# Designed miniproteins, single chains, continued (4): the designs that were tried, part 82

Each design is a single chain, and the fold is of that chain. pLDDT is the mean over its residues in the fold that is shown.

## One batch from the design tools (miniprotein)

Design m15014
Fold by ESMFold2-Fast:
Structure m15014 (fold): chain A 80 residues (1-80)
Amino acid sequence: SLSPGERGAIAAAVFGMLEAAYDFLLWAEEQGRIPREQVLAELRDILAEMESLLPFFEKEDPKLAKRVRETIARIREAIA
């Protein structure tokens, strides 16, 4: 099985990919490349994934957990 350090590194990488996807979706919407309804659907999926990861980060990496919470708040504002 993976060590705690390896699990933390994988989770951080996954969070980084989700954050990058969020930034890309906002950029693509601003550029008119993706319809709003598709952006909202993708943002909801990213939000759900980040929320599922939050308890793990709160236990294993409180600094990343703070970033996850801030990103969740931004996504919630974006889909409101």
Scores: mean pLDDT 83

Design m15015
Fold by ESMFold2-Fast:
Structure m15015 (fold): chain A 62 residues (1-62)
Amino acid sequence: SKEEQIARLRKAVSIMEGRLKKLRDELAKETDPEKKAFLEKQIKSYEDGIANLRKKIAELEA
């Protein structure tokens, strides 16, 4: 059902938001430029992924 799909997507968003928080905390403490660049790339990937999932939820709710 649409409700089950929305629930699964919301769970995925919650998991990704938790990962994103941890990555941001790691970036705040990181001093190595190469590791910072890697973390920034991962953060952007998670932000884009969350935005895409939220768009899918909105489309299912429309």
Scores: mean pLDDT 89

Design m15016
Fold by ESMFold2-Fast:
Structure m15016 (fold): chain A 88 residues (1-88)
Amino acid sequence: ARKAAELALEAAKIVIKNSEKKEAIILGTAGALLAMGALFESELGRDQEAARDAKAAGELAKEAGEIEGIEEGKKLGEEAIKLAEEEL
């Protein structure tokens, strides 16, 4: 859960940093907030909730990366989704 959340947050940061489109910035920001929530949930031992939120964060970062054409953000979002799904 923690590693998936960390990757989702990194994906969201890359997307936000490199995005000019408002839609991508909004999705990336939502992904970052969910990833931060997942990190907090993981610290509290709520691993299933952390995995679900990390997956959702990764999906948002991936979508934002696709909208903006940021391949690195998209790939990290996909990796976060995969790692989160291994815990679900």
Scores: mean pLDDT 84

Design m15017
Fold by ESMFold2-Fast:
Structure m15017 (fold): chain A 71 residues (1-71)
Amino acid sequence: DFEEARKEAEENVEKAKESATPEEQELIELAAKARNKAEEAEVARRLLEAQRAGMDAAELAAAEEKIASFE
């Protein structure tokens, strides 16, 4: 279950923060930001694949790079 897995992940992050130093908490936040960016890129990739399944890896990489530049 998507929501169940997300709750578990958030609960694990909360536990880690409780016992973590400020430096460790910063690393946890950086990891969360990286995951969000990866998820957005993955959704965009799937949309492109649905439209142009014949694209090679180089074309997909270029499209992903353009999407990443949105930020």
Scores: mean pLDDT 61

Design m15018
Fold by ESMFold2-Fast:
Order: sequence, then C-alpha cells, then structure tokens
Structure m15018 (fold): chain A 66 residues (1-66)
Amino acid sequence: MKLSENEMKVLDALALTESGKLTPAELAERTGLSRSTVSRALRRLEKAGILERRVINGVTVYSPAK
C-alpha cells in the first residue's frame, strides 16, 4: 500500500506518543499539518486498516489497529 508523507507523519506522531492514541487536533499540532490534511490522512489509514477510530467520552481518537 502506498503511504504518503502526510500519512507517515501521522503514524510517526502516534508511535512517539506514550498512550498510542491522539485526537485529530493533537495530530495537527504535533505534525505541523493542517487539521484538514490530518483528517484526510486519518480517513485513508482507517480505510486501509492501519489505524482504528475510537470514541472515548465523546472525543474521537485514533490508534494503531490491533
């Protein structure tokens, strides 16, 4: 599967996070990417089965699929 530079930056930010999960807003802050760019990368990675989307207390977070 082809990973873009933006998708790799999102995955790196998650890998460097001790909790292994971040919101789209936190990912945008950590990667320096716009919120819209992060949201597109997250949707592609979720559809590819690389990331899982979870809702915790009404907050959407993404983590590596397991």
Scores: mean pLDDT 78

Design m15019
Fold by ESMFold2-Fast:
Structure m15019 (fold): chain A 91 residues (1-91)
Amino acid sequence: SHMEKELEELKKEIEEELEKAGMSEEVKELVLELLEILAKNRDDPLKAFELQLPLLGKILANSPELAVPEEEVKKRVEEAKKKIEEKKKEL
């Protein structure tokens, strides 16, 4: 309950920052969806991360203003997945 209110306040702050940065409504919706995934999978960060990866790709594809090439995004996502697998093996 209290954490739900804290998440709502965080969403408002992030929406304001995205609006200030000139992000489209579609990008804002995708970012808010990422926050929902994080909140719902708080106790399972690996699952939260896996669920976020396709949404991060969509955000960057819909944000040419970020000037990040799609290939670079895919590469970073793959590297992040490998690091997570490596950490999982160490545990």
Scores: mean pLDDT 66

Design m15020
Fold by ESMFold2-Fast:
Structure m15020 (fold): chain A 55 residues (1-55)
Amino acid sequence: SMEEAKELGKELAKAVLEGDGEKGEKLGREFYKKTGDIEAVQEAVAFAAEIVESL
């Protein structure tokens, strides 16, 4: 769902800001394994980029 994608996006943004790319990859993989929704993963990545760029 869009709300779950936004939550993932916030966690991905946090991982980027912490410099922890490995954590970001794990979060994305776990979400995809749970949901099977690649479009939601892509939305989460886009949302994470917006958060990082707005800082």
Scores: mean pLDDT 81

Design m15021
Fold by ESMFold2-Fast:
Structure m15021 (fold): chain A 65 residues (1-65)
Amino acid sequence: SEKIEELLRKAEGYEELAKAYQEQADKLDKTGKPEDKAKADEFRQKAEEYRKKAEKLKAEVKKLE
């Protein structure tokens, strides 16, 4: 199904965004600076948001199968 393929590609895109935000957060945490910790927390929230979006799309795929 073209719809299933489209949803899976979109989910993969969100997973890659989540990974990128998590990697940036991890780098900021390693500095030990309070201002960098606040930025890391923001990036972790973004990573979680994109992971949830990817999971939602994967759940939609399961309903179509």
Scores: mean pLDDT 86

Design m15022
Fold by ESMFold2-Fast:
Structure m15022 (fold): chain A 67 residues (1-67)
Amino acid sequence: NPLNEKVIEALKLAKERFGNKITLEQLYEALLEAGVPETVARVVVHDLREKFGEVIDVDEAIKLLSK
């Protein structure tokens, strides 16, 4: 899961910068800054949007991705 580790790293970075409630745009930018490929970042944003809507709970997203 090297890619999942990068996504979790991006979520932790986003939480540090923006707090635990982040927008889809903030999530996407954090994923790209952490080195997640654009195609994968779009899929992650889509999947988390389906679970959380327009505002992502970072702690819950990390918990979901840690399985």
Scores: mean pLDDT 84

Design m15023
Fold by ESMFold2-Fast:
Structure m15023 (fold): chain A 88 residues (1-88)
Amino acid sequence: EEDLKKGIELYKQGKYEEAIKYFERTLAKDPDNAEAHFYLGRAYDKLGKLEEAIKWYEKAIELFPPDSVLRALAEIYLAIAKLDLERK
Protein backbone atom coordinates (compact mmCIF):
# COMPACT_ATOMS: atom_id res chain seq x y z
CA GLU A 1 0.00 0.00 0.00
CA GLU A 2 1.38 3.38 -1.09
CA ASP A 3 0.32 5.26 2.08
CA LEU A 4 1.84 2.58 4.35
CA LYS A 5 5.14 2.61 2.42
CA LYS A 6 5.33 6.42 2.51
CA GLY A 7 4.56 6.43 6.25
CA ILE A 8 7.36 3.93 6.95
CA GLU A 9 9.78 6.01 4.81
CA LEU A 10 8.89 9.17 6.79
CA TYR A 11 9.18 7.24 10.09
CA LYS A 12 12.71 6.10 9.12
CA GLN A 13 13.59 9.76 8.40
CA GLY A 14 12.42 10.80 11.91
CA LYS A 15 9.38 12.67 10.53
CA TYR A 16 7.01 11.14 13.06
CA GLU A 17 4.05 13.57 12.80
CA GLU A 18 4.05 13.27 8.97
CA ALA A 19 4.38 9.45 9.22
CA ILE A 20 1.30 9.34 11.51
CA LYS A 21 -0.81 11.09 8.81
CA TYR A 22 0.09 8.39 6.26
CA PHE A 23 -0.61 5.58 8.75
CA GLU A 24 -4.01 7.19 9.51
CA ARG A 25 -4.73 7.16 5.75
CA THR A 26 -3.75 3.48 5.63
CA LEU A 27 -6.24 2.70 8.44
CA ALA A 28 -9.00 4.72 6.69
CA LYS A 29 -8.75 2.19 3.81
CA ASP A 30 -7.84 -0.90 5.89
CA PRO A 31 -8.84 -0.47 9.56
CA ASP A 32 -7.27 -3.79 10.65
CA ASN A 33 -3.86 -3.26 9.02
CA ALA A 34 -1.58 -4.66 11.76
CA GLU A 35 1.60 -3.03 10.39
CA ALA A 36 -0.03 0.44 10.38
CA HIS A 37 -1.10 -0.07 14.03
CA PHE A 38 2.48 -1.09 14.93
CA TYR A 39 4.06 1.96 13.24
CA LEU A 40 1.46 4.32 14.78
CA GLY A 41 2.59 2.92 18.16
CA ARG A 42 6.26 3.48 17.23
CA ALA A 43 5.67 7.04 15.96
CA TYR A 44 3.67 8.08 19.05
CA ASP A 45 6.35 6.41 21.24
CA LYS A 46 9.09 8.46 19.50
CA LEU A 47 7.04 11.62 20.13
CA GLY A 48 6.78 10.73 23.86
CA LYS A 49 3.01 10.17 23.59
CA LEU A 50 3.15 6.99 25.64
CA GLU A 51 -0.60 6.59 26.32
CA GLU A 52 -1.35 6.70 22.57
CA ALA A 53 1.63 4.41 21.83
CA ILE A 54 0.35 1.79 24.32
CA LYS A 55 -3.13 1.80 22.71
CA TRP A 56 -1.72 1.27 19.19
CA TYR A 57 0.73 -1.47 20.31
CA GLU A 58 -2.08 -3.38 22.10
CA LYS A 59 -4.23 -3.34 18.95
CA ALA A 60 -1.24 -4.34 16.76
CA ILE A 61 -0.59 -7.37 19.01
CA GLU A 62 -4.25 -8.46 18.60
CA LEU A 63 -4.04 -8.13 14.79
CA PHE A 64 -0.68 -9.85 14.11
CA PRO A 65 -0.33 -13.66 13.93
CA PRO A 66 1.29 -15.21 17.07
CA ASP A 67 4.57 -16.07 15.26
CA SER A 68 4.99 -12.60 13.68
CA VAL A 69 8.32 -10.82 14.30
CA LEU A 70 6.45 -7.48 14.41
CA ARG A 71 4.06 -8.90 17.03
CA ALA A 72 7.06 -9.83 19.22
CA LEU A 73 8.52 -6.32 18.70
CA ALA A 74 5.14 -4.75 19.56
CA GLU A 75 5.09 -6.76 22.85
CA ILE A 76 8.63 -5.57 23.73
CA TYR A 77 7.85 -1.91 22.87
CA LEU A 78 4.54 -2.11 24.79
CA ALA A 79 6.40 -3.30 27.92
CA ILE A 80 8.99 -0.49 27.58
CA ALA A 81 6.29 2.17 27.00
CA LYS A 82 4.36 1.01 30.11
CA LEU A 83 7.56 1.22 32.20
CA ASP A 84 8.32 4.71 30.83
CA LEU A 85 4.76 5.87 31.62
CA GLU A 86 5.13 4.55 35.22
CA ARG A 87 8.31 6.68 35.70
CA LYS A 88 6.58 10.06 35.11
Scores: mean pLDDT 87

Design m15024
Fold by ESMFold2-Fast:
Structure m15024 (fold): chain A 64 residues (1-64)
Amino acid sequence: KKKIEELAEEFKKGKELSRKAKEEAEELAKKKGVSSQSAADILKVGEEVSTELYEEYKKKLEEL
């Protein structure tokens, strides 16, 4: 394998993890009754930074 191919695979794995974390956060926000606008803004920021932001948001929602 070329290093570029390995980097592309790691990038795809990161996108998959972020997508799953985002979906889980969206479902939890719906369950907690968070406004659509507030939820959308937070999830959009999470999309640009990391899976960890989605997980942190999810934990905060569960504590509500």
Scores: mean pLDDT 63

Design m15025
Fold by ESMFold2-Fast:
Structure m15025 (fold): chain A 85 residues (1-85)
Amino acid sequence: MLKEVEEAEEKDKKKLIEDYIKTLETLVEELYQAGVLSDKEYEEIKKLIEKARKAVEEGNYDEAIELLKKASEKIDAVLDRALNA
């Protein structure tokens, strides 16, 4: 997903980033409701997603991609912990 966004035309980058943000928001809410995320982890990931959304609105697509990458890495760490518990 993120690699496709990095290689996309400017017009398509915004849509791909917005779609990825929606995907992460849904996943984070589901993991929090399932008790997989702690309150601290939920807030940290949510803040990264909100910063990414703001970066998109400001046209800072590279910053948005980096923030979403950090959010994705935190989610991957949580999922790895949950699956190997």
Scores: mean pLDDT 80

Design m15026
Fold by ESMFold2-Fast:
Structure m15026 (fold): chain A 62 residues (1-62)
Amino acid sequence: MSKEELWKEVDRALALMALSLYEKITKDPKKQEELRKLRDEVFANPETSAEEVIKKAEEILK
């Protein structure tokens, strides 16, 4: 495993942690459900970048 691949996994883990925090602080049950769905989607696709995860989360939180 390359050093670059390792840092991508670290960034992805931090993005997933951010999703969990967003779900906890949001008061809208529809947004909570969309954030859970995004988390499951990211777990199903390990190639999803941290930037893509955060961008999708921000769109949900609008």
Scores: mean pLDDT 76

Design m15027
Fold by ESMFold2-Fast:
Structure m15027 (fold): chain A 69 residues (1-69)
Amino acid sequence: ALNDEQKALLIEALGGDASNVSDLNVAVAINNGKAAGVTPEAVRATLAAQGKSLEDINAVVKAYEAGSK
């Protein structure tokens, strides 16, 4: 499971409102990202460009991949 910081990173990377890290906001961000065709690789590239840790990048990308196949 993601911690609150990792939830915020996922929401922010998908263009959502990271001021609210609720599970509902995480689910909405994943659904919107998938509907827009955002790939897990695009999420990884965004977080890497922001200088995020490899641990946070891997956790967030894995959560996004698990949301829909």
Scores: mean pLDDT 79

Design m15028
Fold by ESMFold2-Fast:
Structure m15028 (fold): chain A 85 residues (1-85)
Amino acid sequence: AEANALTTAGLIAVNQKAYDAAIANFNAALAIDPNNAVAYANLALAYLNLGQTAKAIANAQKALALDPSDKLAQITLAKAKAAAA
């Protein structure tokens, strides 16, 4: 599926610390599948690494709304809130 391919490309970009490319790929994946919790969790991580704490919080909250058990989203939200305080 196209959304899965874009999500995979985003995950590869995160692993390479190519956060702008990761954000582009995850946003493209979400345009196809707006319920992609993995894309939201990794968008939050990418934004946190870029120092965009408000966007990191918003995307982590969306990930948790879709999957409350998402450990990456839970950890990223906690770190982003600490960074924003």
Scores: mean pLDDT 87

Design m15029
Fold by ESMFold2-Fast:
Structure m15029 (fold): chain A 85 residues (1-85)
Amino acid sequence: MNVELAKLYFNRGRIKFANKDYQGAIEDFNEAIKILEANEANLTEDDLELLAKAYEGRAVAKEELNDKEGAEEDRQKAREIYSKI
């Protein structure tokens, strides 16, 4: 697992979201989530918080693209992760 790479994708996704590149933001949040979930059993509390934040960021970007169902699924994932911290 490369948590530093996941942080870079997460931060770039946030920048893309701020620039209204919602599709690009979703792609970067997807990569951050993929990296963190590849070794979910060994994530620290900080890593789990980053994973939850990546799901939240992807949810907001999905809402901007009118994907309300996908946004709610990501919010449910974020809530589940926060319950572990």
Scores: mean pLDDT 87

Design m15030
Fold by ESMFold2-Fast:
Structure m15030 (fold): chain A 103 residues (1-103)
Amino acid sequence: SMAEIERQIEEIERLAREIIAEARRLLADPSLSAAQRAALETAIARAEAIIRVARFLREGRISVEQARATIVGLAEGIEAAAREAGAEEIARLAREIKRIAEE
């Protein structure tokens, strides 16, 4: 139903914002390698892209199928970046976004 899709979008946006917040928190650590910093910045950019996709879906600019496929790909990219950074919580949040988008 449309109400279920709206709830899924809201939850995906919430999880994406949590990824951004956690990545920003981790980026405050001066001991991070350049590779870990780049990976965390990649996770932020992809999470921001998920929020943009959700906005396009709300505006009727893309289909539910297009949004789901794009969000799954972005979430997989965040999970890969999180593993590179050693950011277990970000990887977990990305897997949850993917699970919801595949429902």
Scores: mean pLDDT 92

Design m15031
Fold by ESMFold2-Fast:
Structure m15031 (fold): chain A 71 residues (1-71)
Amino acid sequence: MEEKQVLEAFESGDESLLSPELLERLKEAAETEKVDPELQKMLDKVEEFLKKKAIEKAKEEKDEEFLEKLK
């Protein structure tokens, strides 16, 4: 069920469903249970999404020149 909520949030872009607590529980479930390749891919994509979002926030603060060049 948790992986469904994470996937649904990822697809619809609803960050309220993509809470850090939910992500943490999914990672722990994957560790304690038999890891499914599909579950691993989902976790990887969600982690990548969160990491990218954190980087974007950092860029908004000081990578103004880099963003200007990227247009």
Scores: mean pLDDT 59

Design m15032
Fold by ESMFold2-Fast:
Structure m15032 (fold): chain A 64 residues (1-64)
Amino acid sequence: ATLAERGTALARAIQAVKDGNYEEARRILTEELGLSEEEADRWIETFKKMIALAEADTAALRAQ
């Protein structure tokens, strides 16, 4: 896989986590990026924490 293909797959996985679609995120991480289920679960937990922190910080400032 090319770096561009890996970057696109990773971006789609992050978006799936942001949308609450954890099954799709796990599928992308395991099938498209070749991660183990354990690695995929770790990545999903990391993305969930990062998204929650970013949205908490910006929601009050960007929503009106």
Scores: mean pLDDT 76

Design m15033
Fold by ESMFold2-Fast:
Structure m15033 (fold): chain A 86 residues (1-86)
Amino acid sequence: SMKEEKAKELAEEAAEKAKELSVEEIKEKIEEIAKLSIEIAEELIKKVLTAYQEASTGEEAGEARKAAEEALEKAKKEEEKKKKEE
């Protein structure tokens, strides 16, 4: 539960600061959100990407979106692997 709240806080911070953050920092925020709670990460990351798209170039927004998809897939795979592990 606390991890979900932390993920929400990070997403809100990233969205609010989207115009001040580099694509690198946005990618880092996305990865942190995915690590904290995969169940709500997709919706939270979508909010971050929407804010960043308004604050950045189309190419940068595209890179952030691709990074988000990769981070979500990686986090899901790692979580499933750990749950399946003895």
Scores: mean pLDDT 78

Design m15034
Fold by ESMFold2-Fast:
Structure m15034 (fold): chain A 89 residues (1-89)
Amino acid sequence: NAMAKADKEVIELLHKAMRAYDAGDYETALRYLDKAIELVRKNELSPLTAAVILLAASVMLTVDKVNKGPEELIAALERLLDAVSEKLA
């Protein structure tokens, strides 16, 4: 169904964002995070998928803050956390 497809696409975008971030390609990481945020806002997510995204985004945010990474990534990760947290209520 549409929800299951959205779940998979969001997780795939998050994986791509993490790989880009690890490679130091912050522009590509931000692009994938923005796409993931858009999908989260427009679609219903399964509770498990929402929880997985919340955990992954929290880890990325902590790593980025510790490494003093770009503020745009911090802002995007915080927006993703907010969007996903709303779906868990």
Scores: mean pLDDT 78

Design m15035
Fold by ESMFold2-Fast:
Structure m15035 (fold): chain A 87 residues (1-87)
Amino acid sequence: SAYQERLIAQVREQLEYFLKEADKVKAKLSKEDQEELDLIVKELQEKGAAAIAALKTANPEEADKLMAELDKEILKAQILINLLQSR
């Protein structure tokens, strides 16, 4: 549906923005911290892909819960990246 397509587009945009910001951070990190950043990025990409797949068949209530959980995961990833930058 147009509603589901719009939510999927929003998720893709949020993930793309996060990846661009993470890439900027990566250039400033040690090799060890770059490897840790790559794991954080990989985990978020996997969670994002799972959310997109679930959104394709979700009703509006399920979609709201999926979007809220993904926002929480993006926030967790951002906190971890901020911790890497403070080392």
Scores: mean pLDDT 85

Design m15036
Fold by ESMFold2-Fast:
Structure m15036 (fold): chain A 66 residues (1-66)
Amino acid sequence: SAVARQLLQREMGLSEEQVAALEAAVARSGGAPLTDAEVRALARKLGLSPRTVRRALEALRAMSGS
């Protein structure tokens, strides 16, 4: 959602591009939680820590209700 995107950008300092990539990764997984290996791969790809990726994914899930 737009609200989730804005909160991630404001609270975690993520770019629009980084948030869009995180949303796309969740969509590609069919809405299922990402594995630890997938989180690490995504973190490497986006230049983020795995901790930051996990927090962002949890925020997206909480805000979208899934």
Scores: mean pLDDT 77

Design m15037
Fold by ESMFold2-Fast:
Order: structure tokens, then sequence, then C-alpha cells
Structure m15037 (fold): chain A 56 residues (1-56)
């Protein structure tokens, strides 16, 4: 699905790109943006995991 593809793309990004991708996925699902500073410290895989938790 679109979420699975978005999460896979997130896991290939660096910190800044991962933060932006995670924020966009959350927005696309009607959720508030998390703190960008926290997301920017994460790997793409960690950002993807945070989005999965927020969507659950």
Amino acid sequence: GMVDRGLAQLSTLDGGGAAAGAAKLLEDHGLPRPDVGELARLSGAEAAARVREALA
C-alpha cells in the first residue's frame, strides 16, 4: 500500500530527509507533525518506525 511504500522510502533517507518524509506521512494521515528536531536525529529506519507507531 501507499503507507508501506512511504515507510520503505523513509528508511533509505538521511536524518534531514527522513524527518521531512516522516512529517509528510503523518500529515497525509491527519496526524500532527512531531518535533522535527527529534526526527532529525533519527536514522531513516528509526523515523519509519516512529511513523508506524503513530499510525497504529
Scores: mean pLDDT 71

Design m15038
Fold by ESMFold2-Fast:
Structure m15038 (fold): chain A 65 residues (1-65)
Amino acid sequence: MEKGKKAAEEIKKYAEELGIDATVEVKDDTLYISLKNGSITKQVAALIEAMAIGYEVGMSVKVKK
């Protein structure tokens, strides 16, 4: 649980630096992400970073519809 909370915090911080509103929900071994605002390019960059952070902590990353 603690690793997921830290990963969620890092993802939110990165998205905020890009000017993107991100919500991250931690469930078991999965991070659920919703991204709003910003350009498609910046949203894709935020998703790539989120996947990298998830990979480092051994968690899956999924986009919430």
Scores: mean pLDDT 78

Design m15039
Fold by ESMFold2-Fast:
Structure m15039 (fold): chain A 63 residues (1-63)
Amino acid sequence: IVDELIKEGLSELQAELAARFLRLVAEGRLEEAAREALEALREHLPPENEAEREAVDKEILAA
């Protein structure tokens, strides 16, 4: 699985994170794995979207 992720063009760091995610899934900690995956995706969003997202979040919180 890690090998397959590397073949798809993922870096070693990404492959290692995916392996940890799969271990959590195997342990039955699906909810925690899903939460961490979502947060990681948000943090690694494109820079342009990050600025736009922060503006939207601020606007929502202000409402």
Scores: mean pLDDT 62

Design m15040
Fold by ESMFold2-Fast:
Structure m15040 (fold): chain A 59 residues (1-59)
Amino acid sequence: MSFEELLEEARRLLEEARKAGLSEEVLQKMEDAIRYAEEHKDEVTLKAVIAELRKVLEE
């Protein structure tokens, strides 16, 4: 995956988490991490956010 594809996937998963009813505090934390990764081109942080969101959504 390119960085832009990872960023798209992270944002898609964040919206799924929002629809699934995750708390605003958790959603804000994830959004802040995605923003940080976007600003710094931090692929490691972006992959970590994707992994955490996938784990939560799998239940």
Scores: mean pLDDT 81

Design m15041
Fold by ESMFold2-Fast:
Structure m15041 (fold): chain A 80 residues (1-80)
Amino acid sequence: MSREDLEAETLLALGDMYLAIGKRLFEKGDYETAKETYKKAISLYEEALRLATSPRVRAQAEDGLKEAKEFLKEVEEKLK
């Protein structure tokens, strides 16, 4: 594993963690903090995609990015 691949995997794992935290905050009704947390997850997945050379890591980051963007839209609707 190269340093770039290790970094991409680390960013993917962090993105997954922030996505999970965001979902937990959303479940508790903390929509403002959930929104910020989903934005952090999105940033981490985008960075992972820029570094990732592995098709598996890229696919996982793309899936996570899509999910995080969907939840961001949902939390924005709750904040209207």
Scores: mean pLDDT 86

Design m15042
Fold by ESMFold2-Fast:
Structure m15042 (fold): chain A 87 residues (1-87)
Amino acid sequence: STVLSDEEREQFAADSFSDEDLRAALAALQAYLAQNASSLTADELAAIQRVIDMLQQALASEPEERREIIKELFRFNAARAAEEVAR
């Protein structure tokens, strides 16, 4: 069974992402926002900006704080995905 707890999924995410992965994700989201901002809703813009802010904070943080920010980012993304499925 591949059913992981929320804590196990958060820990896996925190352990799996390197600084290079975070920088790549940040660059991709910034490029997406620059290209698509006019076609996004206010809620979508706010969500993308929050992810960008969290990625920037993680990259500026010590490893221990970085892990906690990545866990929060994972929780935020999981919550957004659950909202989409509930529609």
Scores: mean pLDDT 73

Design m15043
Fold by ESMFold2-Fast:
Structure m15043 (fold): chain A 65 residues (1-65)
Amino acid sequence: SARQEALAQWMVDEYGVEPADARLVAGGLVALGIFDPAVIEEAARRLLAGEDPGAVVARVAREHA
């Protein structure tokens, strides 16, 4: 979706997240209906800290969905 693509691109541009990781996490966040900038920023920081993208999505689902 356009929103998923925009979110993934924003994570790459703003935080320097790898495109593959950004696409996976953005897909998960959009599927969960999560568009809170603070949650998105937390997800990006966790990816930059070396957390697995699938684990980041699972955590967000548990805490926010």
Scores: mean pLDDT 84

Design m15044
Fold by ESMFold2-Fast:
Structure m15044 (fold): chain A 74 residues (1-74)
Amino acid sequence: APLSPLSAEERAQRTKILEALARHGPLTEDELAKLVGMSRSTVQRLLDRLEAEGVVRRGPDGKYAIDVAGLQAA
């Protein structure tokens, strides 16, 4: 597989990011890091994975948002 299975901790962190985006709308990596209590680099790594999975996308303003089309297609 191109992506390794997530640990329980990584899965929980991924869920927190998705919940923050769902509640607060488009957010930068720094805003997400503050909301979920993670480092910016950890948030960026998880966002890269979520974007590759089609669950989130980066907007023209550099903010990340849940891709509603990607979620409905999955």
Scores: mean pLDDT 74

Design m15045
Fold by ESMFold2-Fast:
Structure m15045 (fold): chain A 81 residues (1-81)
Amino acid sequence: MEKEGEELYKKGLEAFANGKYREAAELFLQAAKLFEKVDPVKAAEAYLNAGRALKKLGKLDEAKELFLKASELYTAAARAQ
């Protein structure tokens, strides 16, 4: 549900701001999966923030995959105008 995704995304932002990067990445990934079904732009944004959190943890390869996924979702959403 979109509301559940929004709540998880907000919790992810709070965790990231508090330096809890592992928790932030998990929350953003959960939000992204929920958004994928209803809002690909919000899903892309959540994947982008999950990638940022993973980058803070030194998981550069995993972060790169999420950044690529976010880019693909943004591109698809722009074309589906």
Scores: mean pLDDT 84

Design m15046
Fold by ESMFold2-Fast:
Structure m15046 (fold): chain A 73 residues (1-73)
Amino acid sequence: SVEVLRQQAEGLEETARRFREKGRALDEEAARSVDPALAAQLRKQGADYFRAARTAEEGAELLRKQAEKEEEK
């Protein structure tokens, strides 16, 4: 149903928001770190969260487009 697709899209949008928040927090921690190895590891983890956020955002967009098509029918 259209409502289920919208709920799934909203869930992915919320997941993406949380992943971006975690990525930013890790980048901020890396910037404050005096240990270069720890800073590099934190930046890598942050990059992984930003990548996961992009995937979730793309999934949400596809579900939103599918919901629009189902409403038109």
Scores: mean pLDDT 88

Design m15047
Fold by ESMFold2-Fast:
Formats: structure tokens, C-alpha cells, sequence
Structure m15047 (fold): chain A 78 residues (1-78)
């Protein structure tokens, strides 16, 4: 069984890969900014998730929200 920390890391890495694929057609500057923002938000989310003992379902929802926010940010930059 994965630890909650490993689960969080896996969920974030999968979302980051999906984000990279979604951003692949955008200018490099936009991709770099959005990925940097996502990485910063993901670090903050990890701290909260561990402190709050979030469930796998709550982690999945949180990570999906971060991905949606990152995609929205990319849309605003283009």
C-alpha cells in the first residue's frame, strides 16, 4: 500500500504530465510560467494534504482542481 505522501506525489506527477501534454501547443514562455505556478501550488497542496490527513479521494479532487486552475491560467495568457 502506498503511503499518503507517495499517493500525493503520484497524483501530482500524473496531473503535471497531463498539464505538460495540454500545454505542448503553446509558446514556451506560457508553458514555463504555467508549470512553475502549478509546481508552487502543488508544494503548498502537499503540505496541507499531509497536515490535514486528506483521503485519496480528497487528494484526487484537490489535484484535479489545481490542474483545472493551471489550464485556466494558460487560457488567460493566450
Amino acid sequence: MKSIEEYINDAIEKARKRLEEALSGLPEEVRKEVLAWFDEQAEAFKKIALKRNLTPEQIDKGVESLLADALGRAQELV
Scores: mean pLDDT 84

Design m15048
Fold by ESMFold2-Fast:
Structure m15048 (fold): chain A 67 residues (1-67)
Amino acid sequence: MEVERAEELAKAGDVEGLAKLLHSPDPEVQREAAIGLGQLGATELKEVLESIPDPEIRELGLDALEN
């Protein structure tokens, strides 16, 4: 449900929608949102990704941003 939504928002380039999903209580949804934000690749998104408190989710987003 929300995981699929994160993928659709990333495809659409919806930064605000993905950022909202980072507040989800579901860690799987948070992971997908972080990856999607990283793939969109903006400098402001790097700061958002670095602010993620879960180190595994943060690393996934930052790794996606590297590409």
Scores: mean pLDDT 73

Design m15049
Fold by ESMFold2-Fast:
Structure m15049 (fold): chain A 81 residues (1-81)
Amino acid sequence: HVGEARRHLGRAYRELLRTPGSQRAIRHVSEAVQALDEGNLEEAIKHVEEAIRENRSLPNPSEEAIRHLEEARKALQEALA
């Protein structure tokens, strides 16, 4: 499940790079990946949720990025269970 989450985080990162104003969301995606590298699933989930929140606050949110972030959150929650 962690590998699935990493794949979705990578796809979200690529979509956010094409989304104006997404620098905060991009930073949270990077922090989620770092938390995963450290084995901290709870911290990774927190950063994914922050990335979703930041993206949704944009004038033109990336729906594709939100979809991948939500899939990453789901995979991480399943890994934590």
Scores: mean pLDDT 86

Design m15050
Fold by ESMFold2-Fast:
Structure m15050 (fold): chain A 72 residues (1-72)
Amino acid sequence: GGGMEEARARVARVRALLEESLTTPDRAALIAEAERLLAELLELLRRTAPEAVAEAVRAEFAAARAEAAAKA
């Protein structure tokens, strides 16, 4: 698999955690875990992937976070 496939899988996990946060009163822990995974992903991409891939991943996470916040 390529770096973009790994990045997509990690973004999907972050999105799943944010979606779970919509159905639990203890959402802060799930959001903190999602932000931790995003930070690790962005650090990986800075070292191993073109800037365009990093930007696409950041945009996807921002969209998922905004969607979760709008539904809360």
Scores: mean pLDDT 72

Design m15051
Fold by ESMFold2-Fast:
Structure m15051 (fold): chain A 75 residues (1-75)
Amino acid sequence: MEKWAEELAREAAERSKELAEEAGIEVSEEELERAKERMKGQILAMAKAGKSKEEIEEKVREVIREDEKAARELK
């Protein structure tokens, strides 16, 4: 579970960084690591609450969509 959560969190954080960079915002290494840790924590909390991997992946995709909206608002 933890390795899967770390991998999923990494993918989500990297995508959020790409969106920010497209908006002309540079993401620091510290900000990227913070986002990754926060996402990993959320994934593990959902798993502890009994959510399936599929449900968790859908929730992570929702967070990425919110990041997309935030990136557009920063333009």
Scores: mean pLDDT 76

